# Designed miniproteins, single chains: the designs that were tried, part 85

Each design is a single chain, and the fold is of that chain. pLDDT is the mean over its residues in the fold that is shown.

## One batch from the design tools (miniprotein)

Design m2945
Fold by ESMFold2-Fast:
Structure m2945 (fold): chain A 60 residues (1-60)
Amino acid sequence: SMSKEKAAQAAQKALSQGIENGDSPEKVEQQAYQLALEAGAKEEDARRAAQAAGESLKSM
């Protein structure tokens, strides 16, 4: 769905920015969630994408 696509793109942007800034996984998750909602993603899709972004940072 377009909602999942928007959430994934927003989360990827938040993750990239967080890596550059040295942000914590928690901060990346919060920023990814906010950006996904701003992009028009549904809340559930935004939460899942944000959680994935935070976990991706932890696995680096």
Scores: mean pLDDT 86

Design m2946
Fold by ESMFold2-Fast:
Structure m2946 (fold): chain A 110 residues (1-110)
Amino acid sequence: MLTQSPSSVTVAPGSTVTLTLTASEDVSKMDILWLKTRPGQPTELLASLSPDGTVSYAPRYADRLTLTRVSPYTVQLTISNVQPEDEGTYTLVAFRDGVGTYGNGTKLSV
């Protein structure tokens, strides 16, 4: 099971926010993808973390995102200098052997 916290958060523009995933199983051998969704807009891939430790960020967000594997069971996405356009639902996907497992999502309001 993939549990994202907080489930909902409201921050002021320019703030820093950290989104945490806690997994009931070791996700260190899985590809980690962070997705952003907004009603009426395409899903954005914000960041990815591979089992070998390779991290990539979407160019639009690269200077403001930090994706960290805190433990085999915990992954954090930190968003600095939050902008109004960062508003949306942030969902982590853990992907292994063609199968994706979705977190419950975090709703960010700005």
Scores: mean pLDDT 80

Design m2947
Fold by ESMFold2-Fast:
Structure m2947 (fold): chain A 72 residues (1-72)
Amino acid sequence: DAEALALAQQGREAFKEGNYQRSIDLYREALALAPESPLTPEILYHISRAYRKLGNDEKAAEYEAQAEALRA
């Protein structure tokens, strides 16, 4: 889905700018539009990275585990 891809790209840009909460919000919107996309494990991993930057290690571990489960 082109719209989900565009949101994921915006999320990546927000992360590069240090806007970690905005990055999470954009990635979560991308997941809502395409929950069973080939992009889903990558998006979950990026959400995990953003939560870790915010110091939320619990949420970071949760999203990382979800990403790894989809790749296993």
Scores: mean pLDDT 83

Design m2948
Fold by ESMFold2-Fast:
Structure m2948 (fold): chain A 79 residues (1-79)
Amino acid sequence: MEELIKQIQELHKQFSSLPGAGPEAVEAFSKAVLAAYLGDDETAARYKARALELVAPESREEAERLLNEAIELARQLGA
């Protein structure tokens, strides 16, 4: 349990360091992760899309990888 939380925190830190990842993008990341933890896949997908829209285009592939990893870990934590 603690290990999954720590991994999600590290992914959040990496996402926050991406070009274009301002407060709104970081908030969308956090909301996607929380929705995934709660089993709300539709809400998680919407906030994932929002977070990707808000990062710089050159960072989008890396942002998507970080979001997908964090969402999967959050689903495991919530199961």
Scores: mean pLDDT 85

Design m2949
Fold by ESMFold2-Fast:
Structure m2949 (fold): chain A 61 residues (1-61)
Amino acid sequence: SVRDVTRAVGLALRAIGTAEQLGLAGASAEEARAAAEALVEEARAVDPELKLKLPVPLSAA
């Protein structure tokens, strides 16, 4: 449903924000990525047809 898609997008955006916050807090890149991937996977569980990818910023790696 539209509601489930909206929730999935919200979770994906939170995943990106969490990864950025962990990076800024000095957490390892691996930990930040794992946390972001877990939240994106949770978003996909809400809508399994949702093809979400974490954006790679131009300054990343």
Scores: mean pLDDT 63

Design m2950
Fold by ESMFold2-Fast:
Structure m2950 (fold): chain A 80 residues (1-80)
Amino acid sequence: DKAVENATAALLGLLREVREVTGDDLLTVGELLELLKPHLNPHFLEAIKKYLKEKGLTEDDVLTVREGAKLFAEAIIKSL
């Protein structure tokens, strides 16, 4: 729980720096992945893709930046 919260906050901070988006903005899963891809370890990227598939999400699905960051954080923490 706390690890996911901390990772979510870190990803939100990174997204704000890279694209100047807020947690309430809407992006596709694919757009979120492309923004974070240069800053993610390949193992974390694969973990995120696997987790998204487990949740029934595709790259065309629209999420708030906060929802996307939380899902990516959950995937990363689960992969550790």
Scores: mean pLDDT 82

Design m2951
Fold by ESMFold2-Fast:
Structure m2951 (fold): chain A 83 residues (1-83)
Amino acid sequence: MTDEELNQILRELAELPLEEALRRMRELGFSPEMVAALIAYHVGRETAPEEVLTDEEAIERMLELARRYGLEEAARVIEREYA
């Protein structure tokens, strides 16, 4: 995969719903670290302006999503890097 192809895919993934983005990342063999980063991005994007998530609440939401989609390796990255 070229850097240009990777950047295009990442732009497309950022515009997709989380479930579809995670499915495509798995199909393309993205690292658990990149999957964790996408989950973090989507949690931040879906938070309403009136909602203030603590770091702990954001981490719990990321872990919930990783577990929901069976992403055990990404869940370990979230626990290690974000907790």
Scores: mean pLDDT 71

Design m2952
Fold by ESMFold2-Fast:
Structure m2952 (fold): chain A 66 residues (1-66)
Amino acid sequence: DAEAEAARLIERAGELAREADVYFQKSLDYYKKGDFEKADEYFQKGVELRREADRLLARANELIAA
């Protein structure tokens, strides 16, 4: 069922988005400490996880759309 598959993708996307938020928080903490190299590293990890979450949401939307 397309709706059930979309629901699973949305749930997984939510998990990835929460993980991305953890990396963004770590990035901000390193930035405040003046460790700009680690801040950038954690920011990039968060961006990649957010992009993966966006891909899953796009797939879910395609499954729901006619």
Scores: mean pLDDT 88

Design m2953
Fold by ESMFold2-Fast:
Structure m2953 (fold): chain A 110 residues (1-110)
Amino acid sequence: SLKEQWKRAREPFEKLLKEGKYDELIKRADEVLADPTAPFLEQIAALEYRAKAYEKKGDYEKALSDYQTLLDIYRYLGEGFYKLLGITPEERQAKIEEYQKKIDELKSKL
């Protein structure tokens, strides 16, 4: 299912982020995002966790770029797609607000 694929796509990046392996996470995310055959959910997961890793490293400009891309994706994809991932309309709106807040915060640091 798309819900299981979404969970599976995120787990390797979440582990690397939790372990503080930011450079390895960024390298793996770069490989996913450079692969034109990579599944869309893996591309979203790569963007989400690469943004967080850049933020943890203080690479605010790069984090800002990835959060802007994530915001556009969340705004573009309709509720029906997110329902298949097990994401509620409220959770989708919370993600949009989270990424907007991150964008504003990171812009203040540039």
Scores: mean pLDDT 85

Design m2954
Fold by ESMFold2-Fast:
Structure m2954 (fold): chain A 70 residues (1-70)
Amino acid sequence: MSDEEVAKRTLEGVKELEKLLSEETDEAFRRALYRLAIRELKEFLKEHPNSSLNPEIEEKIEEFERKIAE
């Protein structure tokens, strides 16, 4: 599977996670899920540095870090 195809699937997984997070009412659990997602996305960037979608993944990491900081 190409790095770009893996990145597309990763971004689709992020969209599904965001849907689940929008329905989650427990703030502590929501923050834990964001922290987990950030860790997984950072690991993905280390393993797949050549994907053209890496800027979108980095933007999602920044977005999630901002959500935790709020």
Scores: mean pLDDT 77

Design m2955
Fold by ESMFold2-Fast:
Order: C-alpha cells, then structure tokens, then sequence
Structure m2955 (fold): chain A 96 residues (1-96)
C-alpha cells in the first residue's frame, strides 16, 4: 500500500524530529502523513494529484516561515511525540 509506505516514512521523520528537535524533519513528517491520508481517500487520481500540489506548496510556505521564525524545540518535541503515537496506531490498524 502506498499509503502504508508513506505513513511509515512519516513515522521515521517524526522520530528524527523528536531526536534532533529539527522543525524541518517535523514538517517533512507532517507532509508525508498528509500525502498518506490523501492516498486513503476515494478521490480520483487527477484530484489526488491536484491536492498533492497544494500540500507541497503549503509545506514549502510553512518551511519558509519557519526559516525566519522557527518552532521552539519544546513545540517540535511535543508535536513529534503526538505524531509518533498517532501514526503507530494508524499503521497497526491498517496492517490488520
């Protein structure tokens, strides 16, 4: 499953973000998780491609904003911990 692959990649990025407190790893994890959820929808391939472009554009803009005003380490840690817990449960559910 493409969705399962993307969720596992997102989980790895959240684990990296938790270890490093790097907001770039956090945002990459969020992007991968959003792309994974999109793959689980009943949208057409054309609608999925259009939505992927929007996700990528929004992620790029958020990265540019964080270059100027980065998330504090504690916020990166908190969001990464929540992401890990959520994705581990979702991956377990989808593998059943």
Amino acid sequence: SEALKLLKEALEKFKEALETKNWKDLLEGIELAQLALLELTDLSEEEKEATKKLIEEETKKLKELNEKNPFPDEEVKKLAERGIKTLEKLIEYLEK
Scores: mean pLDDT 85

Design m2956
Fold by ESMFold2-Fast:
Structure m2956 (fold): chain A 67 residues (1-67)
Amino acid sequence: MAEEARELFDKAIDAANAGKVDEARSYLEKGRALIDELEKQGKKDEVRELIPHFVAAELALVAAELE
């Protein structure tokens, strides 16, 4: 689950950098849903490790949406 979320955020960054805003948003939403599931499971350390990846993906999407 944590590995899958990380992969989704990497895909979101790649899609955003390619100008594929809708795909980037879809990957970001899927990754965030996995973070929410980890949070429900009490896996705080795994959530903490994913936060920098989530933030990087969100920032890439915001930058792409401004163009």
Scores: mean pLDDT 83

Design m2957
Fold by ESMFold2-Fast:
Structure m2957 (fold): chain A 65 residues (1-65)
Amino acid sequence: SAAEREAILKETKERLEELEKEGVRAVVQHNDMEKAQEIREEIERLLREAAEKLGISVEELRSML
């Protein structure tokens, strides 16, 4: 349904913003490249899973966020 799609987009956007903040902190505050890599992998998984649920490509999903 449209409501389910909007919920997935909202949840994905909110989680992406949180992960991006954590990634910036890992690099800038802690110089922790391993943590930054883990966060990048989490972002890739998040976007892949959300795109699959929505039936679109990751590139299309990124354009909507």
Scores: mean pLDDT 84

Design m2958
Fold by ESMFold2-Fast:
Structure m2958 (fold): chain A 66 residues (1-66)
Amino acid sequence: MLTDYAQSIKELALELGFSEEEAQKVAEKVSKLPGTVQYRILQTLKDLMKTDPEEAREFLRQIING
């Protein structure tokens, strides 16, 4: 099941232009990580979206591919 953090990350991935399938893949991968790591990923993503949306997209691509 997706955690609340993973669901938020999925929504942000969709806002960044990821497909539903890629956003779901990110969320499922993140949901399997410890809650403290999920929180840090969400905070990093929120900060990157404000400062550099291209870095935010690359950050999520690294999660999909790792």
Scores: mean pLDDT 84

Design m2959
Fold by ESMFold2-Fast:
Structure m2959 (fold): chain A 79 residues (1-79)
Amino acid sequence: LSPEEREAVIAEIEKLLEKARQARENGDFEGVKKYAEEIRKLAETLPLSEEQLAAVKKATDNYDVRGAAEIVREALEAA
C-alpha cells in the first residue's frame, strides 16, 4: 500500500466506525451489523497477515466494530 492508499483506507475505516457508533447510540443493531461486515470486507482486500484477518473476523463476528477498526489501523501503521 502507498502512503496515500493507507490514509484513504484509514479514513474509510474511521467513517465506518463513526457510522457504527451512531447506529449503536440509536439502537440500530442492523446498522451496526452492516458496518461490521463492511469493515471485514475492507480488511479482506488489504495485505494483512492471517492472524490479523482472523482477529478482524472474530471482532466483526461479535459486532465489535471498534475492535475491528483498531486491528486494521495497527496493521496498516505497522506496514
Scores: mean pLDDT 81

Design m2960
Fold by ESMFold2-Fast:
Structure m2960 (fold): chain A 65 residues (1-65)
Amino acid sequence: MEAQKQEDIERAFALVEQARRTKDPKEALALLQEAIRTIADVELPTSTVSSIVGEALRAIGDLLD
């Protein structure tokens, strides 16, 4: 259902935002893994998964710079 998917998507994005705020790459990577596991539990379109993973990778890339 749309409502359930939205809740899981919001949770995943919240974890990505936490990763972006974290200056510690190790902590950011742990948050990224948790975000991926959150969306893995939900059947989402490839485009949606790609968007979430893309944002997470950008955040991690910035922290690993």
Scores: mean pLDDT 71

Design m2961
Fold by ESMFold2-Fast:
Structure m2961 (fold): chain A 62 residues (1-62)
Amino acid sequence: HMLTVEELAELLKEKGLEPFFGATSDEELRRIAQRLIDAFDPNGDGVLTPEEFAALKEALGL
């Protein structure tokens, strides 16, 4: 299952990481999720593969 921006934003909210990224709204959290996907998605398809998501989780300490 590939992870979308919306799914990542929900995960970050569930993990309580909004203050870590300075997110003050759900819209800001979605923008942060988009940036994280862009950083870990060198192919630019806008979603994370399971392997890319595992790398992201390790980088965030999840």
Scores: mean pLDDT 74

Design m2962
Fold by ESMFold2-Fast:
Structure m2962 (fold): chain A 60 residues (1-60)
Amino acid sequence: VEKVREEAERRVERAIELALKTGSLILESNLYLDTTSAEKAAISQARTEGMKRGAELVKE
């Protein structure tokens, strides 16, 4: 079911946010409020950017 799957994706994304926050990485909670197809793409991009910034912090 599409709806149930999208809700599961949202839960996973919130768990990722918690993990990134614990690792002192940058991530915005509003990216995980209500996940739609378009928002899922935006969240994926934001996660990639957050990881890049985390890598930059490690590099310098």
Scores: mean pLDDT 57

Design m2963
Fold by ESMFold2-Fast:
Structure m2963 (fold): chain A 70 residues (1-70)
Amino acid sequence: LSQSVRDSVSNYARDRSRDYGLSDQQIQDIVDNAIRFVQGWQRGFNITFSDKQAINLAKTIIDIELESKR
């Protein structure tokens, strides 16, 4: 995954989580988990996502994680 994809995902997580009362570390853990999942899926299935596909998948994972904390 490119640094631009990682930055987009991190910015999304910070914006999306601001009303959840999470620490910076908790937000970073959610981001790291989402990135790890996307990379794991690419390696496991021997596929390559476009930047848009990678960002959208990571955002979906972040949304699921945050909704579970509501």
Scores: mean pLDDT 81

Design m2964
Fold by ESMFold2-Fast:
Structure m2964 (fold): chain A 79 residues (1-79)
Amino acid sequence: AEELLKEALENIRKALQASDAGDYETAAKYLVKADELIDEALRIDPSLETEIVRAFHEIVLGILKKYDPKTYELYEKLK
């Protein structure tokens, strides 16, 4: 379960790199993958639902919504 959370954070990192490169579609797809991995990890072990992991993901989404709304729009459309 912890491995899935680590993989989710890696996908968030890749999403930010793709966004910085102007590849908003790829960034959105990585964010969707991160969501899937977080949900699967929490389904296996709900005690892993820490403020840190969820808040980090929500902070990243909040930053993208404000500063890169195109990536955020694509993320919402794909989920």
Scores: mean pLDDT 72

Design m2965
Fold by ESMFold2-Fast:
Structure m2965 (fold): chain A 80 residues (1-80)
Amino acid sequence: SREERLAEAERLREEGLRAAEEGDYETAMHHFQEAADIYLGLGERERAAELLRLLAEVHRKMGKEQAADQALAEADALLA
């Protein structure tokens, strides 16, 4: 159901935040991307944009500046 998918995305967001806090940026990236994909599939633009901004932060921590810029551009496009 939509409610179950939203709960899954929120769980993935929380797991990604914990991984990022621990410096596990690969795990954080994976969880944030999966959560963003769920929100995008459900048309949850504001929540997807939040996850894309978290992805951008993780990409910057990993030295992936172009990937970070792309994620921010996608987040801004969702909120336009």
Scores: mean pLDDT 90

Design m2966
Fold by ESMFold2-Fast:
Structure m2966 (fold): chain A 106 residues (1-106)
Amino acid sequence: SVQEELLAVLDEIESLPDAEVLRNPVDPAKYPDFYSYVPDPVSLDTIRQRVENGEITSVEEFEAELTRMFTNYIGFYPEDSEEFAIASRIAREAERLLRELRERLA
């Protein structure tokens, strides 16, 4: 099913080195400025829940949510930070996985 394919891609992304940076929601008590910058934050766990709950049902919706997550994290962290480098590397790998997914479902 499409749901199983989306969850498989999430599992692959979560298995990448340092993916924990994107896994959990940012703690608002530690980073209140993050939520001022990103009023509707999304993490890998948030995307997983939305796929499991049937809120994300297509590759297009899934790709849009992943893109939103990467854009928000990359936009928040300084370009010379480790977090920026990690998010950028994972975003490139996710783009490859999404391309392969689209080819499988074609």
Scores: mean pLDDT 80

Design m2967
Fold by ESMFold2-Fast:
Structure m2967 (fold): chain A 87 residues (1-87)
Amino acid sequence: SKIEELIKKVEKKTEEAIKEIEELKEKASEEVAKKLEEYIEYLKKKTEEQIEKLRATKDPEEAEKLAEHYLELIDTWLENIKKFAKS
C-alpha cells in the first residue's frame, strides 16, 4: 500500500540519520557524545509519532505531504546536529 511505502521511506531516512549521528559520536567528547545520544532517542520518538500519524491518515495525498514534510524535517535536524557536533 502507499501508506506502507511512505512508512518505509520514513524508517529508512531515520536509520540513515541515526547512522550519521553515531559516526559523529565516535569522534566526539564524552559530553557531546551524551547529547548526540539524546538526539538519537528524540529522533526515534518523533519517527514513531509520524508513523502513527501516517497509519491514521486515510487520504493518500495528505499522507504523502505529511511524509515529505517529515523527511525534510529530518534533514534540517541532521544538519543542525552536525553543526553542533563540529562546534
Scores: mean pLDDT 86

Design m2968
Fold by ESMFold2-Fast:
Structure m2968 (fold): chain A 60 residues (1-60)
Amino acid sequence: SILERLREIERKYGVPVSEILKRAGVSLGDVEDVELIETGPGGPSVRLTTKKGVRVVPLE
């Protein structure tokens, strides 16, 4: 489930699912895939594949 994957990210990084979706500018129903990027130049982020395109949300 997309929601369960987002909730696991919320539990690990302390960023609410609602905040991740707001930063991405999408609703839960628009999200087609979720990828956690644990390491990167800007720290951990979530890559959301959505009906509106790809959105990357920083978690720090």
Scores: mean pLDDT 84

Design m2969
Fold by ESMFold2-Fast:
Structure m2969 (fold): chain A 83 residues (1-83)
Amino acid sequence: DNLEKLKELEEELREILNDEEKLEEILRRAREGDEKAIALAAGLALLALREGREEVAERFLEAVAEGLGMPLEEVRALVLRVL
């Protein structure tokens, strides 16, 4: 059941979003260009935006931009398209 797996992933991302140590580790790894951390950071940015946590979302968008070597403006536009 793909829907159940997506729900589990959303719950996992929400738990990470409330854990400052895990957030800092994901931010660090994403900035270093770790593909898995970049994907997690993008998912966390989406979840933070959906929950009105704009300041937290911005931190993850900046980390994704740095890890991908892309302008923040372009990353923000791409992420907003999947909201």
Scores: mean pLDDT 78

Design m2970
Fold by ESMFold2-Fast:
Structure m2970 (fold): chain A 95 residues (1-95)
Amino acid sequence: MPLSEKALAFFKEVGAKAPANLALAGSVLTQLQMADNDLERLLEALGAAAPSMSREELRELVRQVLVDAAPDRALLARFFRELGASDETIAALLG
């Protein structure tokens, strides 16, 4: 399964338990064919969903999710809070 499909599956599971803006982030990942030239478009879309996060924080999150498949829980929790997820939802998804 492509890395973008893994990220989409993760965000779809999160979106089912969390606010609608998490489903938006998952939808963006589905639409993008992850190549080097699509990274900037992905970062712009994620920045629109989480406007208080820096582009550097979003780039690191994308790298951890899509390349390493081992995202930092603190960075993920911050992203989900910016999307409007509750602490209970974040705890249920990240353990």
Scores: mean pLDDT 59

Design m2971
Fold by ESMFold2-Fast:
Structure m2971 (fold): chain A 76 residues (1-76)
Amino acid sequence: SLQEIKELFFEHLKYALNVPEEVAKEISEVLVEGIKKQLSLSEMQKKLREIAEKNGMSLTDMFIIDGAGAQFRASV
């Protein structure tokens, strides 16, 4: 389900990337929304980059997460 996918992204962001809980939740919601609305990868990356820029996150981490989001989208 989308809720399980959201939880998986949230856990990864929080524990693997040390992203603050509030930011991890926002990124997870953007990824799930992208899957639900069938957003382009470019549109999803733009939203993630905006969040990353505010929080000093690396673009490499965002790229990995975006790729995972595309994989989950293919599974739906």
Scores: mean pLDDT 67

Design m2972
Fold by ESMFold2-Fast:
Structure m2972 (fold): chain A 68 residues (1-68)
Amino acid sequence: MSPAEKYLEEVREILEKMKAGEISPEEAKKKVQELDKEFIENKIKLTSEQFEELVELAEEINRLVKEA
């Protein structure tokens, strides 16, 4: 699995756990911030399709955090 695919999979898992109520919005935000740091530090390159999926996942997580 590419670093980009692994990153997206981990973000998807965070979103799914938020939706299931398994983690708090605050914990999810911290996990996403840690993943974002790794993404920036490792200069992970996304395809256009992967970037669009990341934007959609980030918007959904931010929406859930705002609604909590």
Scores: mean pLDDT 77

Design m2973
Fold by ESMFold2-Fast:
Structure m2973 (fold): chain A 79 residues (1-79)
Amino acid sequence: SLSRDELLARLDELARRLTRLQAELEEKREYIRKLQALPTTSREHQEHIRELEEEARRLQEEVERLAEEIGALLRELEE
């Protein structure tokens, strides 16, 4: 088992990473919205948007994974 100090250090690391990933996800979603507003319907443009949506989906999954890990560490700190 990790010590309380080790758990707190890990929690702080994960919380900082979560904040960075949430900011990246927000930026990517804004960029997607800007691209969707452009007056072009080319296949290349649509594929680029799909690639960015896929990247945003992966970031969302990592955010959810980190949130779950943070939740588990918080529960361990309560015991």
Scores: mean pLDDT 85

Design m2974
Fold by ESMFold2-Fast:
Structure m2974 (fold): chain A 71 residues (1-71)
Amino acid sequence: PFVFPPLIQSLTPEQLELLRQFVERVRAGYVPSDAEIEELAKQLNISVSTVKSFIESERAAQALAEAYRAS
């Protein structure tokens, strides 16, 4: 699927699930190394900066979702 902007949302469902599993570990307090981020970027066939941007965005979304769920 190489038809539109090469953003994180252009990933296949399987690649997106892999990224989500990684993000879940990060939100649990795990701090990924530069090498781990590079490995994930290669598996997803995207840039390291794109992976980092997704992690940042997901952290913000997690904070909002946690507040909503706790209500």
Scores: mean pLDDT 68

Design m2975
Fold by ESMFold2-Fast:
Structure m2975 (fold): chain A 84 residues (1-84)
Amino acid sequence: GDARLAGIDAAAQVVLEETGNEKAAQYVRDAGMRAAGLPEDLFLAQVAYATKKALLELGYSEEKANEIAQRAVDAARQAIDAAR
């Protein structure tokens, strides 16, 4: 329902605020939409994977990409919990 969409938006917003790159944020949003029907843990894993992939393609280090991916997952989880 709406809770999953809130999670997708929160993750994409973290990417947009961190990178200023609308295409990277859209990539994470699209990946989240494709994963929206999965169990929550698998959905969050796909959001993390998409965030890391987008950041690595922008030239971020693996360490920084992992840090931002974790922040995106944390934001998504918080938004899902708040929207319930």
Scores: mean pLDDT 88

Design m2976
Fold by ESMFold2-Fast:
Structure m2976 (fold): chain A 61 residues (1-61)
Amino acid sequence: MYSVQEINDLVEEFNTLPAEVRAAAEERLGAIVRAHDGVMDAATFQEIAEAIAATIAEARA
């Protein structure tokens, strides 16, 4: 489970990734928001954080 600080750190690191990697991740993030009917609650933010963390891990491997 990600804290607000951890989510902010993930977003900062995500913004350092190549534009192509970020563009591919944007579709994944959009799908998460749609699955939650656009409601930006704690559960939605956790799923977004997990997707961002996975994208960073894949890009840095």
Scores: mean pLDDT 76

Design m2977
Fold by ESMFold2-Fast:
Order: structure tokens, then C-alpha cells, then sequence
Structure m2977 (fold): chain A 77 residues (1-77)
């Protein structure tokens, strides 16, 4: 049976990369990575029926980064 560990690790790595891209002002690339991380977690939970409390933690982190990205884009003139 597939382990929840691998999609957790992959999503975490994508979020770390997205945070760095946001800091660099590379907002389109950051948005793509956040979408990829969300899709990965959706596939793990809905297709492979994997369950982990850590997935909820990562989803919260995705939402926080999406909000950070929105604010950063609004601050550009």
C-alpha cells in the first residue's frame, strides 16, 4: 500500500521552494508550485485514500502562502 510519507515530503519540498520564490518576487512560479502541492495532497487523499494529520498542516501552510502571495502582489505598483 502507498505510504503517506512520500507525498508529505514532496509537498513540503514544494512549499519550501514556493516560499523562496515569493521572497524573490517570482510570483507566477510560486503560484504554480502551490497549485502542484495542493494537487499532490488532493491525489494522495482522494485517489490513494491516504490519511495523515500532517496533510491538514500542509494545507494550512498552502493557504498561508497563497495569502502571502496575494498580499505581495497587491503591494507592487
Amino acid sequence: SPSAFLPYQQAEELLEQAEELIKQGRFEEARELLAQARALLDQAENVYKLKSPRFDELRKRIAELEEELRRAQEELE
Scores: mean pLDDT 80

Design m2978
Fold by ESMFold2-Fast:
Structure m2978 (fold): chain A 75 residues (1-75)
Amino acid sequence: EKEKIEFILKLGEKYNIPEVRVFVERGWSPREIGKALLDSLLFRGLPKEKIEEVKEELIRKGVLTEEEVEEVLAE
């Protein structure tokens, strides 16, 4: 969905994750891009507080379900 893609691109810009734009250009689904974005933030060692904010936003915007977020975090 267009709104989900726009939201993901804004998150990628906010957290300086240039790979997000590449995934969008390659036609990845919002779900796949959302998982990759969350994984990138974890790899970069963002504070738990910021990771929780991103998780909530992705779920709120319908990009990922709570279960999908848990799968990415291996929790």
Scores: mean pLDDT 76

Design m2979
Fold by ESMFold2-Fast:
Formats: C-alpha cells, structure tokens, sequence
Structure m2979 (fold): chain A 64 residues (1-64)
C-alpha cells in the first residue's frame, strides 16, 4: 500500500498558492513519485526545481 502527502507552496508576498506538490510513498516510506501542479506562469524549470527541492527535503525527513 502507498501513502500520499500533499504540500502547498505559497507566494510569501501575495499569499497566492504557486504550487501543489503530491508525493507518493510506499509502505516503507520510500519516495516512489513526485508530481507538481502549478499555474501556467510558473516555468517548467521552476517546477523541476520545486520537485527536486521537495524530494531532497523529504529524503531527509524519511530518515525519521
């Protein structure tokens, strides 16, 4: 079975939601998928950077 975690990234100046990141974990808390949903004004490079940063941060948290 798999866990699903949802993270919301908010613009600090405007309070607008800039990305919703969904992470899928297996039963051993291994990251098996990361999905980024963001408005069209967010570039593919920014989405990739967000996914990478979240994956890196969660790898540290999964060591708990």
Amino acid sequence: MKYTLTLTLTDGGTGAVRATITVTLDEDNNIVGVEVAAPADVSDAQKAAMAQAVADSLARLAAM
Scores: mean pLDDT 71

Design m2980
Fold by ESMFold2-Fast:
Structure m2980 (fold): chain A 85 residues (1-85)
Amino acid sequence: MRALQEQLAEAAREGAEELLKALGLKGDITVSLQPDGTAVATITIQRDGETETYIVRAELRGDEVVLTVFSEQGIAVAYRRRKAE
């Protein structure tokens, strides 16, 4: 049995990597565990000479890991769910 925090951290990183791939861009990914028991991946992207930041939050809802993608302004832009293991 893997620790829930480890599963959430991996889910957040994977979500961040998938977002970068979908955008066709490269960026830096930093994953942190939050005091509320969620995991957050912070993505820093260079685009058109500007730096953009996205946040992928991973949380457990029942038996599913829910990923929510936020823009730098805190606007939710995407959701994804997968079964927790």
Scores: mean pLDDT 74

Design m2981
Fold by ESMFold2-Fast:
Structure m2981 (fold): chain A 76 residues (1-76)
Amino acid sequence: DAEAGLLAAVEADPTARAMVKAARTLIASRGVEATTLDDIAAQAGVSRPTLYHHFPSKAALVAAAVALAVAEEAAA
């Protein structure tokens, strides 16, 4: 299960989890186009190189943020 695997990987890594949560919060308030990787890094308290180490593209981070949002809706 690709979605379960992605969520498990994010939950296992506290830095990745913080970045995904920051991305979800900013995307929910500003939308994907208005949210930059620099905004996500600042919100998560990480450097941009650290962000790229965990997520090689904005698309990868957005996919993880969407998966987290779907999982939270299913839990509600």
Scores: mean pLDDT 73

